Designed miniproteins, single chains, continued (4). Designs and how they scored, part 94

Each design is a single chain, and the fold is of that chain. pLDDT is the mean over its residues in the fold that is shown.

## One batch from the design tools (miniprotein)

Design m15262
Fold by ESMFold2-Fast:
Structure m15262 (fold): chain A 70 residues (1-70)
Amino acid sequence: EAEKLLEDARKLGEKGIELGKKKNNQELIEAGQQLLDVVDQTEARKIPNSVALPRIEELTAKIKELIESL
């Protein structure tokens, strides 16, 4: 369900920010913050799921790649 996808995205964004701070990786911190912003805008109904989902996918892939490159 969409609610679980948003919850998982929030957790990944928070994890990205924490790891970015520990590793002093500014790009990872910024990607995590952008993912949290998209989740917040979606939950606040400021953007529709059809716009949010591609952005969440792109940011999720970016965060995972940045974590793997650590």
Scores: mean pLDDT 83

Design m15263
Fold by ESMFold2-Fast:
Structure m15263 (fold): chain A 65 residues (1-65)
Amino acid sequence: DEEEKGIEALAEALAKAGMSKEKAEKGARDAYNSGGDAQGLLAGAEAVKRGESGSLGGAAAWTNK
């Protein structure tokens, strides 16, 4: 449940940033499968929502998946 919450939050943030819903969900799941925790996914979602382009949240990495 908590991991799905994190994945959903990141996917929604990516979709709001202009990524398609399918790509956003895939990117969020790829982040989780690459060793991301629910808390890490939530932090990534917040970084995307704030428009952070730095290496903090790896927003560019999510948009490339």
Scores: mean pLDDT 66

Design m15264
Fold by ESMFold2-Fast:
Structure m15264 (fold): chain A 72 residues (1-72)
Amino acid sequence: MLREELERRIEEELERLKERIKERRPELKDERREVLAETALKIRAIGILIDAELGRDVPELELEEARLVIER
């Protein structure tokens, strides 16, 4: 269940990142920074959830924060 959702989320975020990088326009500097920062946070959150699913020791606070980041 969660594992398939995480794989799907990773694919979606990578596709979004590709699309927004492809737009490479100087006038979008701030928007680009925001998108990259947001995408980086989501990728990190997905990694935390994958670690938890694999049975790695992840602190409860980090797991909850990762869930909140992905819900955005």
Scores: mean pLDDT 69

Design m15265
Fold by ESMFold2-Fast:
Structure m15265 (fold): chain A 66 residues (1-66)
Amino acid sequence: SKMEEVKKKLDEAERRAREEGWSVEQIARVLHEVVDSNKPNLSDEEYSELLSYVDGRVARIREEAE
């Protein structure tokens, strides 16, 4: 599905950013950019779910970073 494809891209982007030593703010920005670039191809429900997914990923990173 389109959502699973975008989620895979988000997982990849997070992994690469972590390997590069990016800040939480930089990671959050790139994850939001991935979702926003796909917005024209997503339903309102899919877009909302992906934003929630990103929020969960960012929250996890913030917890790990203190």
Scores: mean pLDDT 82

Design m15266
Fold by ESMFold2-Fast:
Structure m15266 (fold): chain A 79 residues (1-79)
Amino acid sequence: SPPLTAEALAAFLEAIRGYSGRTVVFELNGKRYYLELTYDPETGELTARVIDAETGEEVGTATSRDIRELAERIVAILS
């Protein structure tokens, strides 16, 4: 499969930004992950929790007000 790029992930996150509390499923190199998105209206921050779909364990968390920065941090967690 092609590698997950920050650009592709940022475009996807922007498309779904209006849907607070959304969980997204994606696959990298045969491994499935859940991306749990939370928007905090008090801070204006979007938080993404990256969860291993097999184990249910949190792989990492990224928070930013900027979707591109958020996507870059998520790609870094998965690299």
Scores: mean pLDDT 75

Design m15267
Fold by ESMFold2-Fast:
Structure m15267 (fold): chain A 57 residues (1-57)
Amino acid sequence: SLEELMTQAIQYAKAGDLAKAQALIDEIRKQETVDSLERGILLGMALIAYGVAKSIL
């Protein structure tokens, strides 16, 4: 599911696997067709986690 992909992307970003995190974020963007508050928040969290990991690693 979309939520599973977002959670996995966050986990990879926290682990420092930025390549895996980026691939999952790209997959999420490709599959997302309808915006929702919940999914928007999860995507935002994944992008923030990725950005933070990238800035410190």
Scores: mean pLDDT 68

Design m15268
Fold by ESMFold2-Fast:
Structure m15268 (fold): chain A 130 residues (1-130)
Amino acid sequence: KAEEITNFIISELEKNGFILTEEEKEFLYELVKAILEDDRERVYELVREINSRVLSKRQRELFSIILIVAIKLLHSKGYSQEELSDIFLLPRSTISSILNENVDRLSKIFNVSKKNVQIALDIANELLSK
């Protein structure tokens, strides 16, 4: 299931003009696997790894999409807003904006396009409908 979910996310990202490196694909696979296994510590480690990097604009757009999808998936598994705030190192107000799908606010918070925020929400909602 982790491979199927990862391949779906990659396909949707590529359809929207993203070209992922093999390292970015592997990162996404590890994140999806950790989410499915309820491995909170591994999700936290992966989030910290991203936060330690100097990201290009493309990488910032890409990883913001990935984090929004991850947050929505963990919330659907019963994780609270407080737990998600702790895991993703984001303020509770940001988690609330993701769960309430506030595109305008998320675009400003992450400094990414509204189009890419909407792509993230669409990907998450499609995964949650299956």
Scores: mean pLDDT 87

Design m15269
Fold by ESMFold2-Fast:
Structure m15269 (fold): chain A 85 residues (1-85)
Amino acid sequence: MEVDELRARADRIAERLTKLGLPEQAERFREVVDKLIEKGMLPAARFAIDAVEGIVEKAEKGLLTVEQAKRQLDEVIAYAERLIE
């Protein structure tokens, strides 16, 4: 049940990333969240979701340029990818 909620949140955030013109980050984010969940790393999955959602919200509000958002997203996703293996 918690896993389904995390996946649903990740899917909604990835859709928002795609609308911002960041489809590569959307794909990488979905993949890293799925792998963290598969490994039982639920706190890490939640952290990645919360961090990415915050960056997306700031970009949507015009507080970050798409380029600034991309840089911050790349850093968060890379950190999460390192936790997988």
Scores: mean pLDDT 87

Design m15270
Fold by ESMFold2-Fast:
Structure m15270 (fold): chain A 87 residues (1-87)
Amino acid sequence: SMETFSEEEVEALREFGEYLKTSEDPAYKKLGEALIYAAEYLEENPETTKGELKEILEKEFPEIPSSTIDNILNNVSKLKPLLDQIR
């Protein structure tokens, strides 16, 4: 997909990443770090597509399953409603 991210989606990635970093689970903490990294990367590179960001995250965070990255990036618009339910 050549779809880029909206400002709202970038903020949702940051907020969800920060939420995951509060977890006691090291895997969720690492995922949180990856999502915060993604948000910061998109703030500097707003033209980045979902496919390009996936490749970057798979390279920078190889310990995170590609399916997990793919699922999150394809469902970014759902992250804010999910946060509103669990906070």
Scores: mean pLDDT 81

Design m15271
Fold by ESMFold2-Fast:
Structure m15271 (fold): chain A 93 residues (1-93)
Amino acid sequence: KEEIREKLLEHIENSVEDELAREALKLALKYVFGEMEEKEFLEEMKKIFEERAKKLGLNIDKDKEAFEELVEALAKDLIEKIENMIKKIEEEE
């Protein structure tokens, strides 16, 4: 459903002010629509969160396992959020 994908992408780009949240939601959208493999999605998610953590002066290497668990939990939450948005749009049509 390309129309739903385009509508969600436009909404994310226009409504999400936080750059990290915008990029994370765009990655989740690509994954949900089958444009990205799970491994690639998780690697890109880790990359954007690592870049933000470094900008904030956080040492992710001190507890890398906890950081990876947090990113995986956030990835699941974002996937559910995208799936719920798709369902809501489909119910409105």
Scores: mean pLDDT 76

Design m15272
Fold by ESMFold2-Fast:
Structure m15272 (fold): chain A 74 residues (1-74)
Amino acid sequence: MEYTMRMLQGQVLKVLYDAKRPLSAREIAEALGMPQSTVSKVLNQLHAEGKVIYDSQTGTYSLSPQTIAFLNSR
């Protein structure tokens, strides 16, 4: 069954939030038990929405300051 993009985005954001460090697409995929290709598509969408930041030097993703502020406001 296909997960909705919104649900997948939430799972990826939670993994990044709980880790408290930048993670590669592979590390996120391993944490979620999902194919790296699926996680990479979700990360591309999150990056397009400004919710994550990609560091090309390390190949890792981190939460944007706006996303951290949103998650910490609860």
Scores: mean pLDDT 80

Design m15273
Fold by ESMFold2-Fast:
Structure m15273 (fold): chain A 83 residues (1-83)
Amino acid sequence: SHMEEILKEREKLLEELREKLDPDMSLEEFEELLRKIYEWMRNEKDPEFLKELIEKGKEASEKGDLEKAYEVLKKAIEKVKEE
């Protein structure tokens, strides 16, 4: 099914992102990091920055571009740490 293929591709990308970010990071720690990024996104004061980040993240996810997805994740982490 189309949805099953999308979910499998996203799961693979997320696992590769976790491993690239920190291979010793647990799945729970990675999920907590993603949750913090999501909460930050809801309260972001720069809507243009957030929109660009979301669009780049979608493009990376759709193309399975690990390097681009990692860059997007790193930028989100840096922004969360600034607040």
Scores: mean pLDDT 72

Design m15274
Fold by ESMFold2-Fast:
Structure m15274 (fold): chain A 92 residues (1-92)
Amino acid sequence: HHMEELLKKIQEQIEKDRSALREARALVNEGKATYEKYKNDKEGIERAIKLFDEAIQKAEEVSKGPLSEEAQRLIDEARKIRDEAEKILKEM
């Protein structure tokens, strides 16, 4: 039963991808909170950038799967904030 094996694998992949996206979203939220709290602190901004990098990496792992659209939106969001934070850091 090729179809039953495929359905099981797809369901397992979706569950794994949802878990990974949930973790990536938590990292983005933590990064945003860190950046907002420490927006004038170099160490705080560096910490926020690291959190966004971790979130992007985790979301990229699921960007080719069934949740690719949700993963790409999270990557785009995290990347925009990360790039803004990096620019501010370079001007400090």
Scores: mean pLDDT 85

Design m15275
Fold by ESMFold2-Fast:
Structure m15275 (fold): chain A 85 residues (1-85)
Amino acid sequence: EENLKKGKEYEKQGKYDEAIEYYRKAFMENPANVEAILGMIEAYLKKGDYKTAALSAKSAIPLLQFIPGGVERLKKFAEEAEKKA
């Protein structure tokens, strides 16, 4: 059973704290798991923790700079979070 899958399931249910927990576990298992990083940031944004979402998105830019669209996606998360903060 994959922690990334559990994170996505909880996020679909609106259970953002549980989603973040499982995305964190997925990231700990594979620090190169970009879906876990992006899912965790999006869950913070949807939870309304805009400050953590913005900081996490900005700090993840160097990690996703080699992923097509990764930096652009992170910049959009940071912009959405800052607009709502």
Scores: mean pLDDT 77

Design m15276
Fold by ESMFold2-Fast:
Structure m15276 (fold): chain A 100 residues (1-100)
Amino acid sequence: MEELKKMNAAEIEELLAKLPKLEAEAMKDADPEMQQKIRNGARFSERVLKAILKYMEKIGKKDAEGTAEAIEKLEEFAKEAEKEGVSMEEFLEKLEKELN
């Protein structure tokens, strides 16, 4: 997350575009159990990056400051969800609904 806070919207969009290639590369040397974890991680990362970009659009900031604000807001939502015992899937669904 710290490295993401230094990226602007264009860099995050580039990272999002690279996710399928990073997933494929990571899966080349992985056993079936690890492959499932990689796939789940890639889908989760995709949803989180899209949420960051959507929030940046909502606040009108495309620089690294906008990314930092978006990540801080997502971290706040994640901490609240953890406190309430909400599943990761339910958290992402609520987040996506809030940002639309």
Scores: mean pLDDT 78

Design m15277
Fold by ESMFold2-Fast:
Structure m15277 (fold): chain A 81 residues (1-81)
Amino acid sequence: MGVGFDPNDDESVRKALESLREEIEALKEAYKAGEVSEEEFKQGLENGIGQLKKLASHIKNPELLKEIEELIEEIKKLLAE
C-alpha cells in the first residue's frame, strides 16, 4: 500500500514518466497563461529534474534510462530560455 513506483517494474516507471511529463506540460501552460511566475516555473522544472535523476538512480533498463535522460535535457532547455 501507499502511492509509489517500483523502479524494477517497467510499467510503474513508464507511468511515473508520463505523470512527470503531464506535470511539466501543465506547468508550461500555467506559465504561458500568467498563472505562475518565472521563478515558480523554473523551480518546478528543477524539482522535475531532481525527481527524474532519483528515478534514474534505481533503474537498470537502458531504454527507460534513455527516456529519462531525454526528458531531463528537454527540461534543461526550458530552464535555459
Scores: mean pLDDT 77

Design m15278
Fold by ESMFold2-Fast:
Structure m15278 (fold): chain A 92 residues (1-92)
Amino acid sequence: MRERLERAAELQAELNERAAKEAEAAKTDEEVKALVREKAEELARRLETELGARLVGRTLSVVNGARPAVVGTLELEWEGERFTVSVSADLK
């Protein structure tokens, strides 16, 4: 479990870095939402293929506040254990 969680954290960090960089080129909130959804789907696919995790849920949320952002949250299962990962990017 610990090694899988470490790898999941690495993948989450990688996809979040890519989302942040690509979001700089986005011109609309809808483009940022589409980008976060795309990166969340890639993260889910890589977790399923590399770690054997099973995707059990997904949500896309807009966080309002001083720094509005889109957050894509994935609920995953490994051998009965559940955990969550997320991909986020700031809105325009």
Scores: mean pLDDT 80

Design m15279
Fold by ESMFold2-Fast:
Structure m15279 (fold): chain A 87 residues (1-87)
Amino acid sequence: LRDELYRIAEELEKKLKEVSKDPKVAETIANIVRNIVDSLPTTPLDVARAFLEIVRGIALANEKDPEFVKVVEEGVDRMIALLDAAA
């Protein structure tokens, strides 16, 4: 689970850097996601899921580009699907 989530987080960072005008925004979002994954041994899966939904909301509030929105939605949805499958 954690290795799979880290892989998705790495893919998310790479794709966000391609579509974002500011690489720091991509790095910040990816770092928040990695911090959520790092917390999983002590954080319940439903709480981690809620944190990923918060990350989605923050990212989409800061960037309106359709390609950026698509990358965030696809990445977060894939991570949530893995958490739901593990629960």
Scores: mean pLDDT 76

Design m15280
Fold by ESMFold2-Fast:
Structure m15280 (fold): chain A 95 residues (1-95)
Amino acid sequence: SDQQTIIDVAQQGIDYGQQVRRTAVQQGDTDTQRRADMAIRLFQSAIDQINQDGTQQSIDQARQSITAGLNLLRTAAQRLGLDTSVIDNNMNKIQ
């Protein structure tokens, strides 16, 4: 379902965001760490919104939050020299 796809993408975004966050901390990159933290919060907000309402409006809003989070993670991953394929694959699933 669309709801399940959004939840799955957001959860993968959280998991990847945690990896990006750990790498940023290890490298002392505070700005990239903050970007990863912001992305994780956007993914968590999307999951919470879908779980509360489940309406088409909430689905559309969750897609926007996930898209913003994935764009933040893409920039963070590129800065750290990490593979962005997970981000690009997940971006395609929510469009």
Scores: mean pLDDT 88

Design m15281
Fold by ESMFold2-Fast:
Structure m15281 (fold): chain A 65 residues (1-65)
Amino acid sequence: SEVEKINKELRERIDKLTDEFMKRLQEISKIPDEQERLEKFKQLREEFEKKLAELTAEAEARLAA
């Protein structure tokens, strides 16, 4: 079904986004300056939330059609 296809594509895209997020978190964790790490963590979190919202909105629009 179209719903199953949309949900599968959304899951795969979220999984890839999560993998990227985790890899970037590991790189940020290597930064010796705590303040710089916190700033980079906040930036990464904001980027993740924005991308996740975009993916969700796209899927919702397709489901509403």
Scores: mean pLDDT 84

Design m15282
Fold by ESMFold2-Fast:
Structure m15282 (fold): chain A 66 residues (1-66)
Amino acid sequence: DEEEQERLRAEAEAALAFAGTLSPAERRVVSALLETPDPSAAEQRALAREAGLSVARVRALQRRVA
């Protein structure tokens, strides 16, 4: 439990560092993915279209924040 919480904290810090490398559009996609976990393929395509990103990029961002 304690080790799990320490790992989650380290992952949160890594996520913060990763977020610093993202464009504003990518950060919006990450925020949407954090609030709507497990988006459908159609939702992933919609996010990609709105952000001007590829579906592969949206999936990569989803994998980084999951």
Scores: mean pLDDT 74

Design m15283
Fold by ESMFold2-Fast:
Structure m15283 (fold): chain A 78 residues (1-78)
Amino acid sequence: MEELSESALHERRLVEELLELLRNKAPRSELIRVVAEMLGVPPSAIYRGKRDPVTGRLYRDIFEEILEEAREVLRAEE
């Protein structure tokens, strides 16, 4: 069986934290903090609209997509 790397386990923990923050209706600043850590960038990269050098996409657009995916997971549980 393939074992999860330390990085993959850390990402899983951040996803769980993001879902918990969304369930608790945490402020947008906390959501940005967790997603920025998932992406390996400072929160300012999302606020400033910087681009991911690998994909060329804006970090703020990636942030909104991650939030929508997390919200869909929560909607399936409601």
Scores: mean pLDDT 76

Design m15284
Fold by ESMFold2-Fast:
Structure m15284 (fold): chain A 93 residues (1-93)
Amino acid sequence: SEEEKRKLEKEYEETKEKARELRREAVIEGASLTVEALGEYVKARSEKSPEEARELSGEIFEKAGEEERRIIEEAEKEAKKLLEEARKKLEEA
């Protein structure tokens, strides 16, 4: 029916907004991890020898970068899945 199609069109638009929000939240979470890594870096530089601080800096930023990438990739996969499911429902209507 035309009413069911309009309902699915509305659900698709709401899903687009939800997908944008998931991506935005992932970017914010990734940024928070970078801020935490900077804090750990500053502490290492103040408390450790230059050589130890250099080694620890590499480990700190590598770990933060890997976690940020994981969070963003998971959000992108979920957003894509939600959009594909909503689109299929609309196309089958």
Scores: mean pLDDT 86

Design m15285
Fold by ESMFold2-Fast:
Order: structure tokens, then C-alpha cells, then sequence
Structure m15285 (fold): chain A 87 residues (1-87)
């Protein structure tokens, strides 16, 4: 679980200089891959739901509130670290 989360965090960091649309598409792919890895590793439904909700909130921040890629990346990274600590 922790190793999969760490890889996701590094991938997100590489996306901050991309366009808003590329950032959203790439983070969606990262989160889908992470969801599958965590599910195979035996993560609880609660942990999986936290992952989904974290991504949904990040998408809302960008699409409706105009947050930067950098601000949303910081939010996602902090949320992922908290998920890894509880898993």
C-alpha cells in the first residue's frame, strides 16, 4: 500500500507544469491505477472510498473553484499520505 501511494505522489508532482486538462486526465489515470492496486492489496472499502472522495474533491477544486495545479497537487499529496498512514 505505502509503495503504491509513494509512486502515485511522485507521478502527481511531475504534472504540476502541465495544462489543466492534462493534469486532470493524468491524475484520473493515476488514481484509477492506485485504486486497483490498493484493492488487490486488501485495502478496506473505507480506504477505497476515501481515495475516490479525495479525487472527486480535487476535480471540483480545479473545475469549479479555479485552484492551480500546484494547490490541488499539494491537497492530493497530503490526502494520500494520510490514507497510507491509516492503511
Amino acid sequence: IKEAVEKAIEKIKELVDKSKGEFLRATQEIFLELYKELKKAGASEKVLNQLVNLYIRARIMIEYYGYSNEEVAEFLIEGLKKIAEKA
Scores: mean pLDDT 82

Design m15286
Fold by ESMFold2-Fast:
Structure m15286 (fold): chain A 97 residues (1-97)
Amino acid sequence: MSPLVQQGQALNAEGQALIAQGLALSRQGDAATDPAEAAALFEQARDLFQQAADKFDEAGRKYLEAGDLKNAIESYANAGLAAMGASSARIAAEALR
């Protein structure tokens, strides 16, 4: 296996873990009764989703360098979805100010 493919796999795994953490914090924000607590949770979720987007983007670049176009496309798609998640969390936090 190419070292670049292994690096892409590791970065994708990191991205997925960050998405799981961001979703957990977003759910806590939805459940919070204090608007200030909810806003802080959504801001933390935003940062995790943004970190996930960066990891998926880096994974896409590693796969592209390796010639693994299928995994590169999937990684870039996941980066876009993570970035959208970050935007949604930001909007939720701003609505509570």
Scores: mean pLDDT 90

Design m15287
Fold by ESMFold2-Fast:
Formats: sequence, C-alpha cells, structure tokens
Structure m15287 (fold): chain A 83 residues (1-83)
Amino acid sequence: SSVGAGVATTDDGTTSTVVVRVDADGNFSELFVDRRLDEKTYELAREKAKRAARLALENPGQIVLESEETEDGVTLSSAGASV
C-alpha cells in the first residue's frame, strides 16, 4: 500500500489538503480531507494525492514530491510514500 497527499494553496495562503491510500489492486480510499477551498480546487488536490499515491506504489522506498502552479494562481503540491 501507499499514501499520497495533495495540497492546494491559493495566493492568500489558504490551503486544502487531501490524503488518500491506494492498495495493491489500485483501489483508492480517502484518509483525510480538509475542504477549505472550493470544490474545483479540492478536486485538483485530490487528483494530485491519487497520482502521488500511485507513483509511490510503483516506486517503493522513495518519497514522491511534485509541485505545479495552475493558470488560476493556485499552487498544487503532492507527496507520496509506501506504507
């Protein structure tokens, strides 16, 4: 199994965080959700969390770190690790 966290941060410093787990069969479950931002931004954080969890499952023993900025000025950061 692996976990992935996705964080969306707006330019005013407000964050929304999603943590997911992926099992060996590729099934996702949400472990933690902090919905301080709108639904669209929350879903971007969730997709980044799922991607990080999947990459961590495929790369055991490594921490996966990614960051990108959207055209709307939102920073998306993600981290994934095997558990």
Scores: mean pLDDT 79

Design m15288
Fold by ESMFold2-Fast:
Structure m15288 (fold): chain A 56 residues (1-56)
Amino acid sequence: SAADSVGGAVKAGALDMGASEEGAEAARQTARDVVLAGGSSAEAGKAGYEAALKAA
């Protein structure tokens, strides 16, 4: 699904930027939830990276 693809991409990006596995998984779940709620990929990415920072 689009939500799974965006979530996976955001998780990979968070890991590449030095996020922990816990933070990256939080980023994936948050990004996925944003897309499922009708948000854009850009909104999902922003929310996901913010979640990664808070979970670290």
Scores: mean pLDDT 81

Design m15289
Fold by ESMFold2-Fast:
Structure m15289 (fold): chain A 110 residues (1-110)
Amino acid sequence: VDEKLRELAREAADFIIELLKEGKLSRSEIARMFSLPRSTVYRMSDEELRELIEKSYYETLRTVLQLLQDGEEEEARRILLGPLIPIKGPREELIKFMEEIFERLKEIAK
């Protein structure tokens, strides 16, 4: 279970950093998504930011998995997808990707 969550967190972090490198997602949008100070995000390298996002997603995915195991699927979905709602540019791409992560988490929760 833990190894699968680490793999999903890494995949999520890689996807977000790819969107950043492509100019589709801004550092200020990443700061908002992860409740990080903008000054901190702007000082970080792409690699440092990726590591921080991976750690943040690992913690989020653990919470989502626990909610799924407790039968709270709607709350689990809200926790994972809610931070993506204010994103203007790649919102549809991010939501689609995270919904695929959510379905994989539902399989892990069984």
Scores: mean pLDDT 81

Design m15290
Fold by ESMFold2-Fast:
Structure m15290 (fold): chain A 71 residues (1-71)
Amino acid sequence: SLERELKENEERGRELSEETRKRIEQIRKDAEAQARKAKDDPEKAKKILEDGDNQISELVTQSSKTVQDLQ
């Protein structure tokens, strides 16, 4: 039924959004922890944070496409 398909798509979209958010937070926390350990080397810390930001941007792009396809 249409109602069931809409509910299943909404739930899957929400689950993917939650999973993506958790992955983003994990990448951010890992990058911040690694950067904190390298705080006496600002270039190394910056690279770690930039690598984390790049991973997050890629995940956001991929997840946005998946969520849109489920709407």
Scores: mean pLDDT 73

Design m15291
Fold by ESMFold2-Fast:
Structure m15291 (fold): chain A 53 residues (1-53)
Amino acid sequence: SLEELKAWLEERGIEVTDEQAEELLRFYDPNGNGELTEEERAAFEKASKAALK
């Protein structure tokens, strides 16, 4: 899940550390299943791009 999340972000030109990815996953995975819905992924991508500057 964490690795998949990092790969998903890298595909979009966004690279994050394991720690950052864990924090973002915790915030955007309210189900705690390590899965992101399309809405959660959109919010995560937007937040990650903002964090990258």
Scores: mean pLDDT 66

Design m15292
Fold by ESMFold2-Fast:
Structure m15292 (fold): chain A 75 residues (1-75)
Amino acid sequence: MSAAEKLILSQANEILQEYREANPSVTAYAYLHEGTLIVRVSAEDQAVAEAAAQSLHQRLQEAFPNVKIDVKVLQ
């Protein structure tokens, strides 16, 4: 990974950590795939998982306006 990719992933993980501390029922992790920041979100409640995915997508896109971001809910 490039230095820029390592920085993106580090900062993305900080955003996910802050979200999980505020929302302990939500699990989320991030990885890079072919230049896209992929985030996977899960919670026992489907609506909670979908709300978390929307909030994280918004926050990550504001932090990284030039990065492709794909947020997916785990079933």
Scores: mean pLDDT 84

Design m15293
Fold by ESMFold2-Fast:
Structure m15293 (fold): chain A 69 residues (1-69)
Amino acid sequence: SMSLEEALSKAPKELRDRVEKVVAELNVPEEKYLEVLGYVMEKAVVWYLTTGKLPSDEELRRWALEALK
């Protein structure tokens, strides 16, 4: 699996900003914030690298909910 730092280094600014905004808007518990952010960022970066496209806000929200269990 990819670290949050590694994912951030591979993500374009638009992707980073979009992931951070979507995760912040979900009002996740503060103690889980970095875990959820890391999970979504890793999936978003893998998606971007494999498809050449930014994931939708709906897909980002779904991944965030998966990270919350």
Scores: mean pLDDT 82

Design m15294
Fold by ESMFold2-Fast:
Structure m15294 (fold): chain A 78 residues (1-78)
Amino acid sequence: MNKELALEAEIMSRVAKKLGLDEASELFKKASEYYREGDNKKGLEYSGKGQQLLKEKLSDEELKELEKEVEKAMKEAK
């Protein structure tokens, strides 16, 4: 549901910001806002842009670390 997608995008934004990826953080923040408004199409678009930027900026090891932190934060938030 939109609440879960919005929460995931918000967590992605916070984790990206902690890693110094401010542009990716802003993209995920916008995705979270769109999901909260019920605009799943724009939410997915901005989330996808954020994911692409992560792949461009992070090494494979850093990307795995980010994925683990997001999974942990999602588990704790539920």
Scores: mean pLDDT 81

Design m15295
Fold by ESMFold2-Fast:
Structure m15295 (fold): chain A 104 residues (1-104)
Amino acid sequence: KKKQAEELLEKGYQSLESGVRLAAEKAGLSEKELKERLERVKKVYEESKKSSIAEGAKLLQKEAEREAKFNVELAKEVGKEVVGATMLSISASTDSWVALRISE
C-alpha cells in the first residue's frame, strides 16, 4: 500500500540521478562537479520524502529544471526528458496514494 507510493517516488529520483549523470558527462563536468550535483539531487529527494507525494514531485521537478539550466545546452535536453520521467513516476505514486485514502 504505502510501500508502492514510496517505490514510485524512488523511481522518479533514480531517473533524475541517471539523467544528471548523463547530462554531466555530455557537458564535460569534472568528477567533483558531478558528485556535488548528485549530492544536491539526493538532498532534494530526502526532503521530498518528508513532504506529501505531490509536494515531493514539485521539489524533484524544480531540481531537475535547475540542473538542466546549469548544464550546457545539450544537457538541457536530457534534463527535460528526466523531468518528464520523474513527473510520470511520481504522478503514479500520487494516484496510488489517493486510491489508498479513498479505500480507507
Scores: mean pLDDT 61

Design m15296
Fold by ESMFold2-Fast:
Structure m15296 (fold): chain A 58 residues (1-58)
Amino acid sequence: SLEEQLRRYREELAQRKARLTDEINKIMDEIKKNPEKQDELIEKAVQLYRELRALDAE
């Protein structure tokens, strides 16, 4: 049914968003611990954030 497909889609989408958010938070923690790697870590965090926002646009 359409309802089952939408529920499954929303669940998978929510799980993916949660994983991306967790990865971003881990990178933010790493930036605080190793400021010397800040530029590389910021680029990675921005890329993950763009992926997260792309999922919100669907």
Scores: mean pLDDT 82

